# Designed miniproteins, single chains, part 44

Each design is a single chain, and the fold is of that chain. pLDDT is the mean over its residues in the fold that is shown.

## One batch from the design tools (miniprotein)

Design m1508
Fold by ESMFold2-Fast:
Structure m1508 (fold): chain A 80 residues (1-80)
Amino acid sequence: SPAEFAAELQKAALEIGKAVREMIENPEKKDEYLKKAEDSLQKGREVAERMAAEHPEHRATADAALQQLEDMYNYAKELA
């Protein structure tokens, strides 16, 4: 359902946010957490693509959620 996809996208956002926090708290492990953020972004992309494919009427919502994940990951890259 669209709600299940939205929950998975929210989970990806929370995982990227946790990675960003860890990069700040443990600078010596920045590369490790950046890769974890990248993995979470990739999972979010797959979820957004599936949401758009199975529920075309929610494509704009899926695209907006993916853009948010990409913005969060770009912030993580700037910290690295």
Scores: mean pLDDT 88

Design m1509
Fold by ESMFold2-Fast:
Structure m1509 (fold): chain A 85 residues (1-85)
Amino acid sequence: AEEKAKNAETVDEAGEGLSEYAREKKVTGEQAQEGLEIGGKRVKEELGIEAGSGIEALGKALKESPETAKKAGEAAVEGLDEALK
C-alpha cells in the first residue's frame, strides 16, 4: 500500500494506494485530515504549488502529472505517519 502510493503512475493509483495505506494503519478521519495537510504543505513548499492549504496543494499535485502525483503520494504517506505518532 505505501509503495503503491509512492510509485503511483496515475491519479487513480495514487488514490488507491493512499486508501489502502490508511486502512492498513487504521487511520481515523481526523488523523487523515491532519496527515494530508502535513504532506500537502510539504508538496506546496517543495514543488511551488499555489494553494490555500496543504490538502488543496496535494489535490492539485495529484492531478498535474504522474511524476507530480508520485511526489504527492510520497508526501501524503509521510504526513499520515507523522499524524499517527
Scores: mean pLDDT 68

Design m1510
Fold by ESMFold2-Fast:
Structure m1510 (fold): chain A 57 residues (1-57)
Amino acid sequence: KKKLSVEEAVDRFMSATRGSLSLAQVDAVARFILEEEDLPESEFPKVRELLTERIAE
């Protein structure tokens, strides 16, 4: 698959799950997104932050 930006990867995952995530799952989901989209480990904090922001809404 083509590489996605961190924001696009988070949006894609949230759309697929329809926002059905808890804060307890954020770290595991962030790791999953990094693996799935082949993102570097340096992007982990940004993925985690974006997921937390979306879930907290």
Scores: mean pLDDT 73

Design m1511
Fold by ESMFold2-Fast:
Structure m1511 (fold): chain A 110 residues (1-110)
Amino acid sequence: SWLEEFRKLLLSIKELPEEVLERLVKLVEKHFKGKEDVIDWKSLAELVVLAYEKYGIEGMERVIAFVGTQEELHPNVAPLLKELIEQDVPLPEAMEIVKEKAKVEEPKLF
């Protein structure tokens, strides 16, 4: 199952508590069902693990929902969001910046 492959990918990045892993897998199924062939699963796994490390379970769930609500991901959405999370920008502010900057091919840093 593609969900089992994603679970293995998550565990290859970081050892997550079983209950966190199960919640993450269920949310990914909910938001990405029907999009399995067009998602970069490695980039998604890296992004959600980072969100969990910085913001905990709630932040991880918010990132999955945010990414999953796009019909098609703008090329700059995931890399810019990852950069902002790595810089400890609060998640609501990071998401607002991504929504505004992702409309351009090269997002202007401030």
Scores: mean pLDDT 73

Design m1512
Fold by ESMFold2-Fast:
Structure m1512 (fold): chain A 72 residues (1-72)
Amino acid sequence: MENVKKAIRNELKKIIGLTDEEIEELQPLIDAATPEQVARALMLVLYDIDEFPEDLNEAAKALYEKIKELKG
């Protein structure tokens, strides 16, 4: 589980361009979410999907919104 979340943190640096400090701001939300929810939130950001699907839970939504805020 921790290895998957670490890989997702590395993708946030490489693909989204977040700093270490911005990723630390995401850490509580990453810890509250499952690896699958973190991955889904990242995919929504990467594909610029503006509407959050109703089938996603609040943890995935909160993480998605915070990543979008930090990305600019």
Scores: mean pLDDT 70

Design m1513
Fold by ESMFold2-Fast:
Structure m1513 (fold): chain A 94 residues (1-94)
Amino acid sequence: AEARRRELLAAAIESLEFALEAIEKGDYEEAKIALKNAKEAVEEARRLGLISDEDAEAILEKINEALEAIEKGDYEAAKEKVEEALELLRRIEA
């Protein structure tokens, strides 16, 4: 369903944008929640066959790397990985 694909991709993008804002504000727990929400939206889109496994894996890898960076206290790396995930999502949404 095209509408469901747009909904899930938009939810993932919105969650990642919120994660960037949270990182910039120092709200790292909010950032982790937002990253997990983005991850769930991408995994649901993959489960429903709305995006390719290759695209889903690439995006999920960046989200997981961002989560790991936050846990290590590397907030600059976390921001970079969120921005990379956003770029990948925006490419497949277009």
Scores: mean pLDDT 88

Design m1514
Fold by ESMFold2-Fast:
Structure m1514 (fold): chain A 65 residues (1-65)
Amino acid sequence: SAEDAERALEAARRALEERDGGVAASAVGQAKFLLDSGLATTEEGREKAEEAIRLGEEGMRLAGR
């Protein structure tokens, strides 16, 4: 749902700010699951899930050293 995509995006943003690689990885996993299972049915939901993946992967990169 759009709410699930928004939660993943907020988690990715928080993880990036806090440099928390574990939360970042969890956000990426949730967002990928939403896209792969077709649960991100709206354009807004898909865009939020894709942004969560981008920010989450950046958060993992920065936290990973």
Scores: mean pLDDT 80

Design m1515
Fold by ESMFold2-Fast:
Structure m1515 (fold): chain A 55 residues (1-55)
Amino acid sequence: MAAVNAAISALPADVRREALRLLAEGKTPQEVVDHLAPRLSPEELARLQAAVAAD
């Protein structure tokens, strides 16, 4: 959870707000990544996926 929270905090404000909303609704970190994937650059997506794997 700590790595995922840190990675989310580094995202653009609109994407970060959406990610935090999904987590508050009970979505898993993997579901949040899957939902945000089309909005992320390949680098941002790779960082977020690595954070999910680390937690």
Scores: mean pLDDT 77

Design m1516
Fold by ESMFold2-Fast:
Structure m1516 (fold): chain A 75 residues (1-75)
Amino acid sequence: MEREELLNRFKEILKKYLEMVGLSDEDIEKYINETLKAIEKRIEKEGLTVEQLRAFIDEMEAYLKKKEEEVKKRK
């Protein structure tokens, strides 16, 4: 379940960011579902390893953290 754990972690991080941006619950759910489907497709088609997925999620987490700070500054 390593991949599922990583995807769940990414989902939680993304949800927090989208809530901070002020998206509706419906828009958040749609965006998360589309993003997760795209990631799953890439894993299946491109043969991403768990290590590569972890690195990707870590990069996205850092990116979202920077975006959260930018949103807070802009208000």
Scores: mean pLDDT 75

Design m1517
Fold by ESMFold2-Fast:
Structure m1517 (fold): chain A 84 residues (1-84)
Amino acid sequence: SAREDYERLLEAMERSEEVKAVVKLILEAGDRFNVPAPKTAAAVLLAAMGDFEAAIELVREALREQGAPEEEIEEIVERLREAA
């Protein structure tokens, strides 16, 4: 029915907003810690595909490679999980 189609569209839009929020946080973290562009792009692609856990773990490893403090990494990971 049209109502069911509308409800599915709203759910898809909500998922799109979650993807946008996660992507924004990945880009901000990558910029803050000067993560190489290919690594940031890979994390963004995973998030866009809906693989939030893989995207988050890739961000965690990329931030560690850049020497980010573990406390700051875990704060960023928590924000990414909240946005997803």
Scores: mean pLDDT 81

Design m1518
Fold by ESMFold2-Fast:
Structure m1518 (fold): chain A 85 residues (1-85)
Amino acid sequence: SELEENKKKGDELEAELGKKLASASDGQRAAGAHAYAQGYRDAEEKYASSTEGERYLNATLAGVEAGEAALAAAQKAADDAKRAA
């Protein structure tokens, strides 16, 4: 079903982000997790009138993308701080 296909795609993306967060520092992990939750929530609002599968996939995509961006930004900030020291 479309719901099962979209759920599988979303679960795979979330698992990949989870692995990246697991290898990060506590602060970087918190930033990534917070951005994921915010991006997910915002996309759920945007896709509220869509099918359950569409909403799940789009919310997970937005959350993962936001989480990865926040994690990358936090990692870059830490690297920039090391170079400045």
Scores: mean pLDDT 84

Design m1519
Fold by ESMFold2-Fast:
Structure m1519 (fold): chain A 57 residues (1-57)
Amino acid sequence: MNKKIKKVEVKSDDPEAAEEVRKALESMIGKTVDEAIEKLRPLLEKYGVDEVIIEAE
């Protein structure tokens, strides 16, 4: 689905990891959800993030 990302939220027990993932996700605002999912998967695995919430329209 070609909706653009409006907002993202990150849940992590590591505040440093959460900050790094947040910076990456901010760069994805205005991009398509499909592109974001492909980029986010390796970041979530690398930083051990529990959950990411993406709002798109």
Scores: mean pLDDT 72

Design m1520
Fold by ESMFold2-Fast:
Structure m1520 (fold): chain A 56 residues (1-56)
Amino acid sequence: MEERARQAVEEGLSLDELVARGFTPEEVRLYALLKGFSEEQAERIAAVVEQVRADR
């Protein structure tokens, strides 16, 4: 999980690309934390990804 989130940070992937590659909300939360977002911001970003995945 953590390695995949770290790779996404290195590649500069967008949220749409993370969803397209099958990243889980947990992996996206780790991605946001690695990017320097706060825990609260990371949870909000993960919630957006969960909603996008649910709408597909």
Scores: mean pLDDT 73

Design m1521
Fold by ESMFold2-Fast:
Structure m1521 (fold): chain A 64 residues (1-64)
Amino acid sequence: MELVKKAAEESTAEIRKHKDIPDREETLRLIARSLQRIGVALDLELGQMTPEEAERALAVIEAG
């Protein structure tokens, strides 16, 4: 649990470093997609989403 919090904090620090790079929008887009995938996985694990809905949501995330 604490390792997950540390990973999230380190990811936030990495985003901040990349803000000085013109390509920061690509970095933010990758992170947003990662968070969306985690959200879908969590909803599936908690039974708030069916496997079919999760597959459809993941396909949309990967497409754009």
Scores: mean pLDDT 68

Design m1522
Fold by ESMFold2-Fast:
Structure m1522 (fold): chain A 100 residues (1-100)
Amino acid sequence: IEEIEKLAKEMMRYASLALRTGDEAYLEKAMEKLKEFAKKAKEVASEEIKRQLEEALRLAEEFARYFREGDLEKATELLSKMFQVVGKVIKELKEQEEKK
């Protein structure tokens, strides 16, 4: 769980930097960390948590698209939704580990 949390925090940091700077290199780092997060989380996730991971990945793809189109308002909305889903995934993974 600690490694999964670390990957999520790194992803969130790079995504925020991408929005603040407009630098696509930070977007690429954020997407890389998100994919590592999803891969690691899927190894321990229940079916419900896997569905939330798929939603987070979908939101991230939409964020990247609007970011590249220069629609920063829409990109910011999608990033906020993605952060909420990722936070929920981490919370549920911790609860799942506690109940095991």
Scores: mean pLDDT 80

Design m1523
Fold by ESMFold2-Fast:
Parts: C-alpha cells; sequence; structure tokens
Structure m1523 (fold): chain A 91 residues (1-91)
C-alpha cells in the first residue's frame, strides 16, 4: 500500500474534537483511516466541550508555530465538530 504523497509530508496531526458522540465517532474513523494510509504518522486526539473551543485550540497551535496549517470539519448542519492542526516535516 502506497502512502499518499501529501500525507507522507505530515509529521504530526492533531484532532481537536467536540464532546459529542457524532464528533468522537467521526474523529475515530478519521484517525483509523489516516493511520492506515500513513502508519508512521503521529496522530493525537483531544476532546473539548464544543467545536468552537476545538477550533480555538487548533488556531492557538497555528499561532504558536507548532502547526503549519489548520482546518475544520463540519457536521451535516455546517457546525464545526473537529478542528485539525497539521505539522509538516522539515524540507
Amino acid sequence: MEVHPGISRIEKLTLYVADTPEAKALAEELRKTLQELAPELEIEVEVYPSGEEAIAKAKALLDAGEADFAGAINDAEGKPIIAVAVKLKAP
């Protein structure tokens, strides 16, 4: 199984997850899928009371230079439920 080129450049990925059953289930599925695609990838999962707090944590990591980019995953209603912070390998 070949690692996707984009994923092979990621050193660490952190999932900040809203404390809902739906968000936690999606985060676990995403973690498993990413780990299958990149077995050596460091993946951390942290649970927060709301998606807004999850986004704030990912943004703080980005602002501190501990992540190279960050994004959000929304539920079917467009509410953020997972924030993703990504650290790339040094070139």
Scores: mean pLDDT 78

Design m1524
Fold by ESMFold2-Fast:
Structure m1524 (fold): chain A 79 residues (1-79)
Amino acid sequence: MSELQKLLQKADEAFRNGDWEAFKEYMEKVIELLPEEYKEEAKELFERALEAYENGDWGTAARYFLEFASLAQEALLKE
């Protein structure tokens, strides 16, 4: 498993446990590891997930996190 996949797993665990500080830290580390071409979209999805989480909209926060994770996985599959 790549470092990026491990960080995504840790972010998911933190999100499910309500450990918001750990979730932010792992998401920021994922963004750092992404190719430059994915960073802008990943940052936008991260910001949307943060906003939804702070507003108590867990469903919307989870959706943006899943979109973020999907983007990060796509970056890993790029040859």
Scores: mean pLDDT 80

Design m1525
Fold by ESMFold2-Fast:
Structure m1525 (fold): chain A 86 residues (1-86)
Amino acid sequence: MSLVEKIIKEKKKVVVLRDERALPQETIDRFAEELLKHAKETEGYDVVVLAAATPENYEEIMREAGRLARELREKGYKVAVGFLIA
């Protein structure tokens, strides 16, 4: 099952993409909370994608987040994307 199919099936509003070694879960959760507060000010986002990366892997994570956002937008979802780089 692709990540896109899982998001649609489970109706996930927040999706976190990370390398397990990149950042502590607490830091990612805090960033996601801040992004959700900002997204509430802009009515109309269906999905928020948070990408957490290091300088060594951020290009790969950015590419994956961009692909996910594109696929979701092609299916009619309004997607916000945020990046956290350590």
Scores: mean pLDDT 67

Design m1526
Fold by ESMFold2-Fast:
Structure m1526 (fold): chain A 115 residues (1-115)
Amino acid sequence: EELKKKAEDYQKAADEIRTLVDEMERAFKESPEEAAKAARQLAEVARSIGDKYPDLRGGAELLAELAEKVAEAFQNGDIETARRYLDQTRAAADALITYLNYKSEEYKKKYEELK
């Protein structure tokens, strides 16, 4: 059903963002190059979510911009700036994940109400 698929799509989007943020934080300690790569992937995923869900565009664009700034700071060797943008990226990602999970739950409830 369409409602079930929408609930699954929102949950999958939330899981994808969470995975990339976790990978970015882990890679930051081990490999700045892998951290920058994860940040760029997060920016691409965030923009894709904003394109698919216009209501989320503002939050998605903010997340993408912050993730790109993390990648740029690593490329410039500015580790302190990269840490600051990483913290902001995590906060923006957590906010978007929370909203995506709530949307998933709303569609699950709508699916349950179908006779």
Scores: mean pLDDT 83

Design m1527
Fold by ESMFold2-Fast:
Structure m1527 (fold): chain A 61 residues (1-61)
Amino acid sequence: SKIVEEIAKKLGISKEKARSMLQALDAMSDLSREQKIQFLMREGNLSREDAEFVLELYEKR
């Protein structure tokens, strides 16, 4: 999808990793925004800025 491509390009990661992060966010629908950011930083090895970018694109889908 366009969102997967934008995340992969911006973060310099594979499309597979970008897709995996979006699937994880779908599974975490009941979590707070901050909890989702902390997950992306910890498990995705992303900076806060990159985690916020991913979540912003996900929320605009």
Scores: mean pLDDT 83

Design m1528
Fold by ESMFold2-Fast:
Structure m1528 (fold): chain A 75 residues (1-75)
Amino acid sequence: MEEIEEAARRVRELAERLVRAAREHLGVSDEQARAGLQTAEGTVEVIRSLSPEEARKAADQAIADMEAGIEEAEA
């Protein structure tokens, strides 16, 4: 359970970094930035509702997708 909370924190931190990178490099609007953060919160709730095994897979996938998005925004 504590591992799921730590994964949730990482998802939120990466979403904030992704939004920041997209604003700096892609010029996304404040509305798009807020939508991105809301999507991250939705992902956290989904992860918390899953079984521990599925929560881990979902968190790993979300983290990988966000890290790839940051790399693309910075490229």
Scores: mean pLDDT 76

Design m1529
Fold by ESMFold2-Fast:
Structure m1529 (fold): chain A 94 residues (1-94)
Amino acid sequence: MREEALRLIEEAERLAKQVPNPRLRQQLLDAARSLREALENPDASVTTKIGLLLRAIGSLIDARSLADPSNPIEVEAIRLLEEAHRLVVKVLFG
């Protein structure tokens, strides 16, 4: 699960670099960074972990508002990060 979550984050980061909208790209990269930080700091306090997960959700909400639903790269990057978020929650609290 941890390795799968990291793989999804890395693929989403790769797709985000292809996104022409700089505001959307930034939100995708911010979500990826917050999820990666949560995974790489398992000994961090519960408050810190929740804060990182909430920051990732905030970035994903902004990304969804900026995304072109007809652009398959933008839709897939968001989908990968949403699945990564779900897996990170399971790794940290399951």
Scores: mean pLDDT 88

Design m1530
Fold by ESMFold2-Fast:
Structure m1530 (fold): chain A 89 residues (1-89)
Amino acid sequence: SEEERKELAELKKRLEEELASLSDEELIELIEKLLEEALKNNDEATAKFLSQLLEALKEAVEKGDQEKIDKLKEILALYLLAEEVQKKK
């Protein structure tokens, strides 16, 4: 519905703003925690995705690649949005 689309857009914006407020170290810690949860749930696809995201983020932070860090934050926001949608089913 149109209301559902509006709710998802507002949730996405909120997630993007929350992630933008995190330091690089806090962002790494968040992804490590999400990865640990995926591994505990035997969710191999999510664990692989988060592992790759974590590796890319650590490399971008080491290189000071702010454009890459911002893009990875957007990718994480989309992942978190998808997880929230699944919880509402």
Scores: mean pLDDT 83

Design m1531
Fold by ESMFold2-Fast:
Structure m1531 (fold): chain A 85 residues (1-85)
Amino acid sequence: MIKEAEELERKGRELAAKDPSSREAAVLFARAGDLYGKAKDYKSAARLARRAARLFRLAGDDDTARQLEGNAELLLKKAEELEKE
């Protein structure tokens, strides 16, 4: 799971480097974030959700960006709860 998430993040970064407004890179970051979340790495999941939101906003998809921003806030709260342990 973590290896798959890292691979998707790497591909997303390569694509974003070629096209900073790439919707395809945004999708790859969102997928990587989902895999990190399933692995309970909520900090990485939140980071990738925010990165995906930024790229969706640059691509003109404000609705998807807002949804990912809200999801990132929830993931950060989960990460804070786990860090107390």
Scores: mean pLDDT 81

Design m1532
Fold by ESMFold2-Fast:
Structure m1532 (fold): chain A 95 residues (1-95)
Amino acid sequence: SVAAEVAALKSYADLAEKVHEYLEQGDVERAAELLREAGRRTGDPELKRAAEAVRNGDYRSALAYLRKAVMRALGYSPAEIARLEAEAQATLAAL
């Protein structure tokens, strides 16, 4: 339903904002714990991978995993997610 999609978007947006806030403060452990807990509650493996990437200092991979989790929550298919990710990488490479 549209209501479920909006609720999922707001939930993931709040998570992303909080993770960003902690990373800006240099609190890598708190950011990783938030992602790990969210992954545990939702069962989303991408959030668990994002937590691990943050812990390892791989923020590029962490952002990619978080983006995939957000797109999945919005109802994008695996094929659409792969296409959008390829487009994002191509755009970044052109800059």
Scores: mean pLDDT 73

Design m1533
Fold by ESMFold2-Fast:
Parts: C-alpha cells; sequence; structure tokens
Structure m1533 (fold): chain A 100 residues (1-100)
C-alpha cells in the first residue's frame, strides 16, 4: 500500500541521513530521499516531504549537527499533519533518529 511504502521510505530517509559523513552528503541524501517520499500519492505526505526539503535547504550553511537538529525537530513538530497513524509514527521515529 502507499501507506506501507511511506513508512518504509521514512525509515530509508533516517538511515541514509544518519550514514552521512559530511554536510554536503547529508544534504544530497536528505533531498534525494525526501523526493522519493514526495512521489507517493498521499497529499499530506507530499506536503510533509516538501517541508523536510525546505528545512534542509534553509539550513544548508549550518553545521551537520545543527542540520540534524533542524530536520529532526521539523519532522517531529509537523508529524501531527500526517493523517495515518503508522506514517505519523514513522516520521517521528525518523526525526528522532536523525536528530540523535
Amino acid sequence: SDVDQAVQLFHDLARSMNDSKTRDDFIKKGISQAKKIYSIDIPDVRKFARKVIDTIKKNKDSSIDDQKQAVGDTMIRFADTLKDPKVRQAAIDAGRMIRS
């Protein structure tokens, strides 16, 4: 289902971003993975993915730790906009992993 795909892609986003060693790699992987989430045909998930991409772009000149905090905090704060409880929990879990 699109819901199960969204859950898996949030997990993939968190893993990919946590595996990043540099700011540029973090930004590149984050945008690439968030674009995959944006490709899911669920309107609230697409809007959430756009917000993640915007947060990465706004913080591009920050340290990697500040970028992790900004992205993770944004995902946790805006998780309530996600209607499906499984997708919402996946976004919260991903945000917690990224900010740690």
Scores: mean pLDDT 88

Design m1534
Fold by ESMFold2-Fast:
Structure m1534 (fold): chain A 102 residues (1-102)
Amino acid sequence: SSMEQERKKKVLERLQRFIDQIREEIRTQMTDPALLARAEALIDKAEKVLKEKGKTEDMETFLKVASDIISILNKILRAISEKDLAGVKEQMAKLEEFIKSL
């Protein structure tokens, strides 16, 4: 429906703002240049996947994928804030695996 397409567009706009905020927080808090480069590459892949799934999938499938990506990104941010280097690497690996499974 046209209402469903409009809602999907608003969700994508909110997701883009959230992803932009996560990217900025990671840039501010991540002191390891190699991990920063890996994090930025993963965020770029996540954005690409979300834009693609937003065009090709139904609302329910899209929201599930978006929710799962956002959940892992939040866990990466938490591990960074806690200075948990092993946790950062673990959550980055989980995000990479999840994106590859899509």
Scores: mean pLDDT 84

Design m1535
Fold by ESMFold2-Fast:
Structure m1535 (fold): chain A 84 residues (1-84)
Amino acid sequence: MHVPSFQEQVNELASLLLYGLKHGSEEDIINLVISWLKEHPELSLEEKEEILRAALERLRPQLSDEQYALLEKVVREALEIVKK
């Protein structure tokens, strides 16, 4: 949240998540989130969690309750896999 590029990162991640919902499986979305998490080693875990949360908030008005719950689940699973 404390950098000028935060909003751009949130928008990019939100677009990727929305693309995954429309064109991919649950497995595709989880792999996409894992890839994003691994591609940003410069970010702290806290910063990554903030960006993911903000991306979900960005998408919330466009999503059904089922779609939102799915994204929350895959984000949580991806974070747990990366944290181990």
Scores: mean pLDDT 79

Design m1536
Fold by ESMFold2-Fast:
Structure m1536 (fold): chain A 85 residues (1-85)
Amino acid sequence: MSPVQQILEKVKKKLDEAYNQKLISEEERERALKTVEELLKQWEEGKISEEELYSRAVELAGTGSPGESIGGEALVTAIDELRRS
């Protein structure tokens, strides 16, 4: 499985857990997932660097939107785990 697929699966799991715990709405989950998928696609296509991806993830984690915050935090964590490998 590619690094992009591994990261995406980890983010999906965190967003699904948050939705199942009623911490975020279905709309917030879908929006956050779509944002993360778009960022990962841009990184995979070489349109943004890993540093830019990380910066965008930190920005997303800092938003006032619960879904985007959870998605961004999960993305930051997944990138950090990848860097430690």
Scores: mean pLDDT 83

Design m1537
Fold by ESMFold2-Fast:
Structure m1537 (fold): chain A 60 residues (1-60)
Amino acid sequence: MEVTLDQVEAEAREIALKLGVSDEEAEKIAKTVRDRFIAEGKTTVTRLEVQLAVVEELKK
């Protein structure tokens, strides 16, 4: 599934919550993932790319 940049924050938050983090941490991760894709100059991403980015943030 292709995800627009505007949807990345919502998708990342959902994925983080499914991985067992708190609502507050999920929101922080979602914002960080969105900001990272913006910095990379991306306009659309795959749901898999969003999932991988969330996992990378959880490893930090």
Scores: mean pLDDT 79

Design m1538
Fold by ESMFold2-Fast:
Structure m1538 (fold): chain A 94 residues (1-94)
Amino acid sequence: MSDEEKKARALTYAGLMRHELEELIAQSTDPATVATLRELAALFDEVIAAIRAGAPLEEIEALLRRVRDLVEANAAHLPPRLAAGILAMIDDVL
């Protein structure tokens, strides 16, 4: 996969996840879950901003690794299907 294809895929996934996270934040009542979802949304916003700014692939991959680390560290506070979906999307880009 080319760097441009990886960036395009990352942008698509980040956009989809940002939308899903906004919906889950609105539905969630657990403060720990809401805090984790907000941190994930902020990281996906950083991914989208970096891609739009023309950042190198290495910077985008570093941000995606930060998303992965946050998901793995906070798995207990995330819907299991969401956590698995995010990790699968990151593995597809990395």
Scores: mean pLDDT 84

Design m1539
Fold by ESMFold2-Fast:
Structure m1539 (fold): chain A 96 residues (1-96)
Amino acid sequence: SPSEKVKKLKKELIYYFDVTVASTLRDLRAEGVPEAVLAQAEADLAALRDASVAKLEEASKIEDEKEAIAKMKEILDAFDAQVAAIVAAARAQAAA
């Protein structure tokens, strides 16, 4: 069974993913990114969010608490890197 610490971290990371997706889309809209580019970024961010949540569900099943937390932190780092890549791609398309 997941420890309380693992359960709490999972909830906090899902909340972080949802807030990051929402704030990223708000920022891209404020920057004047074209609607077609924004729609693609929204789809890519939604897919990333769902994939990252699925990975967190798998990581939360790891029996060793320290290993579970380490894996969840790797998922967070990968999420942040992929958000940055999606943002960079959207800005590059908007500038073209």
Scores: mean pLDDT 92

Design m1540
Fold by ESMFold2-Fast:
Structure m1540 (fold): chain A 65 residues (1-65)
Amino acid sequence: KEEAVQFLLEVIKSYLYQTKNKDKTKREEAIKNAKEAIEQAGSISGDKELVDKLMEEFKKHLEEL
């Protein structure tokens, strides 16, 4: 479960960097892939509360970009 959280953090960091990409298609894919990864981690870990908090932080950061 801790490994799933660490994976989420790396995915968030990687995709946040990708959202600054000049290519609109790559930017959109990065956002979509990040959400999918968060959902998958939630399904695997079963820790919805923790995943929900991480997703909220991620979306807040993206919205401020």
Scores: mean pLDDT 68

Design m1541
Fold by ESMFold2-Fast:
Structure m1541 (fold): chain A 80 residues (1-80)
Amino acid sequence: MILSLISQALSALSNGDLDSAIRYGQQALRLAQQQNLPQQIIDQIQQGIRAAQNGDIDGAISQLTTAGRLASQTRIDQIL
């Protein structure tokens, strides 16, 4: 589940584990692309991964938090 992967990436970032955060972020990105999620969500996940790769923990947290919010909202709208 994409929300679970984003949550795990955010947890890793909070602990300073950039390598785990990047791995979970990449898994979330692949799943988002496979599920044809809105491009805005895909872009936010990609930006979060790039921030983490550059050591920008605050930027990565911000981008992935936004992606998680948008993904949660989009899932509710698609089920209803």
Scores: mean pLDDT 82

Design m1542
Fold by ESMFold2-Fast:
Structure m1542 (fold): chain A 65 residues (1-65)
Amino acid sequence: SQVRQQAQQLKQLAQQHVSDPQTRQQIFDLAEQAIRLAEQGDLEGARQHLQQASDLLEQAVQQSQ
């Protein structure tokens, strides 16, 4: 549930703030993978993917400014 909420927030932020379609899709894919891993019981894998998505989002936002 927490993983899904965080993944959805990252997807929303990417949609609003990431203009590059390729980077936005990468963030979406990482967020979706995190949800999938959490559903399989791999909470550590889910956390790693959420962190990678968050890092990409931060980098993309910084590059857009």
Scores: mean pLDDT 84

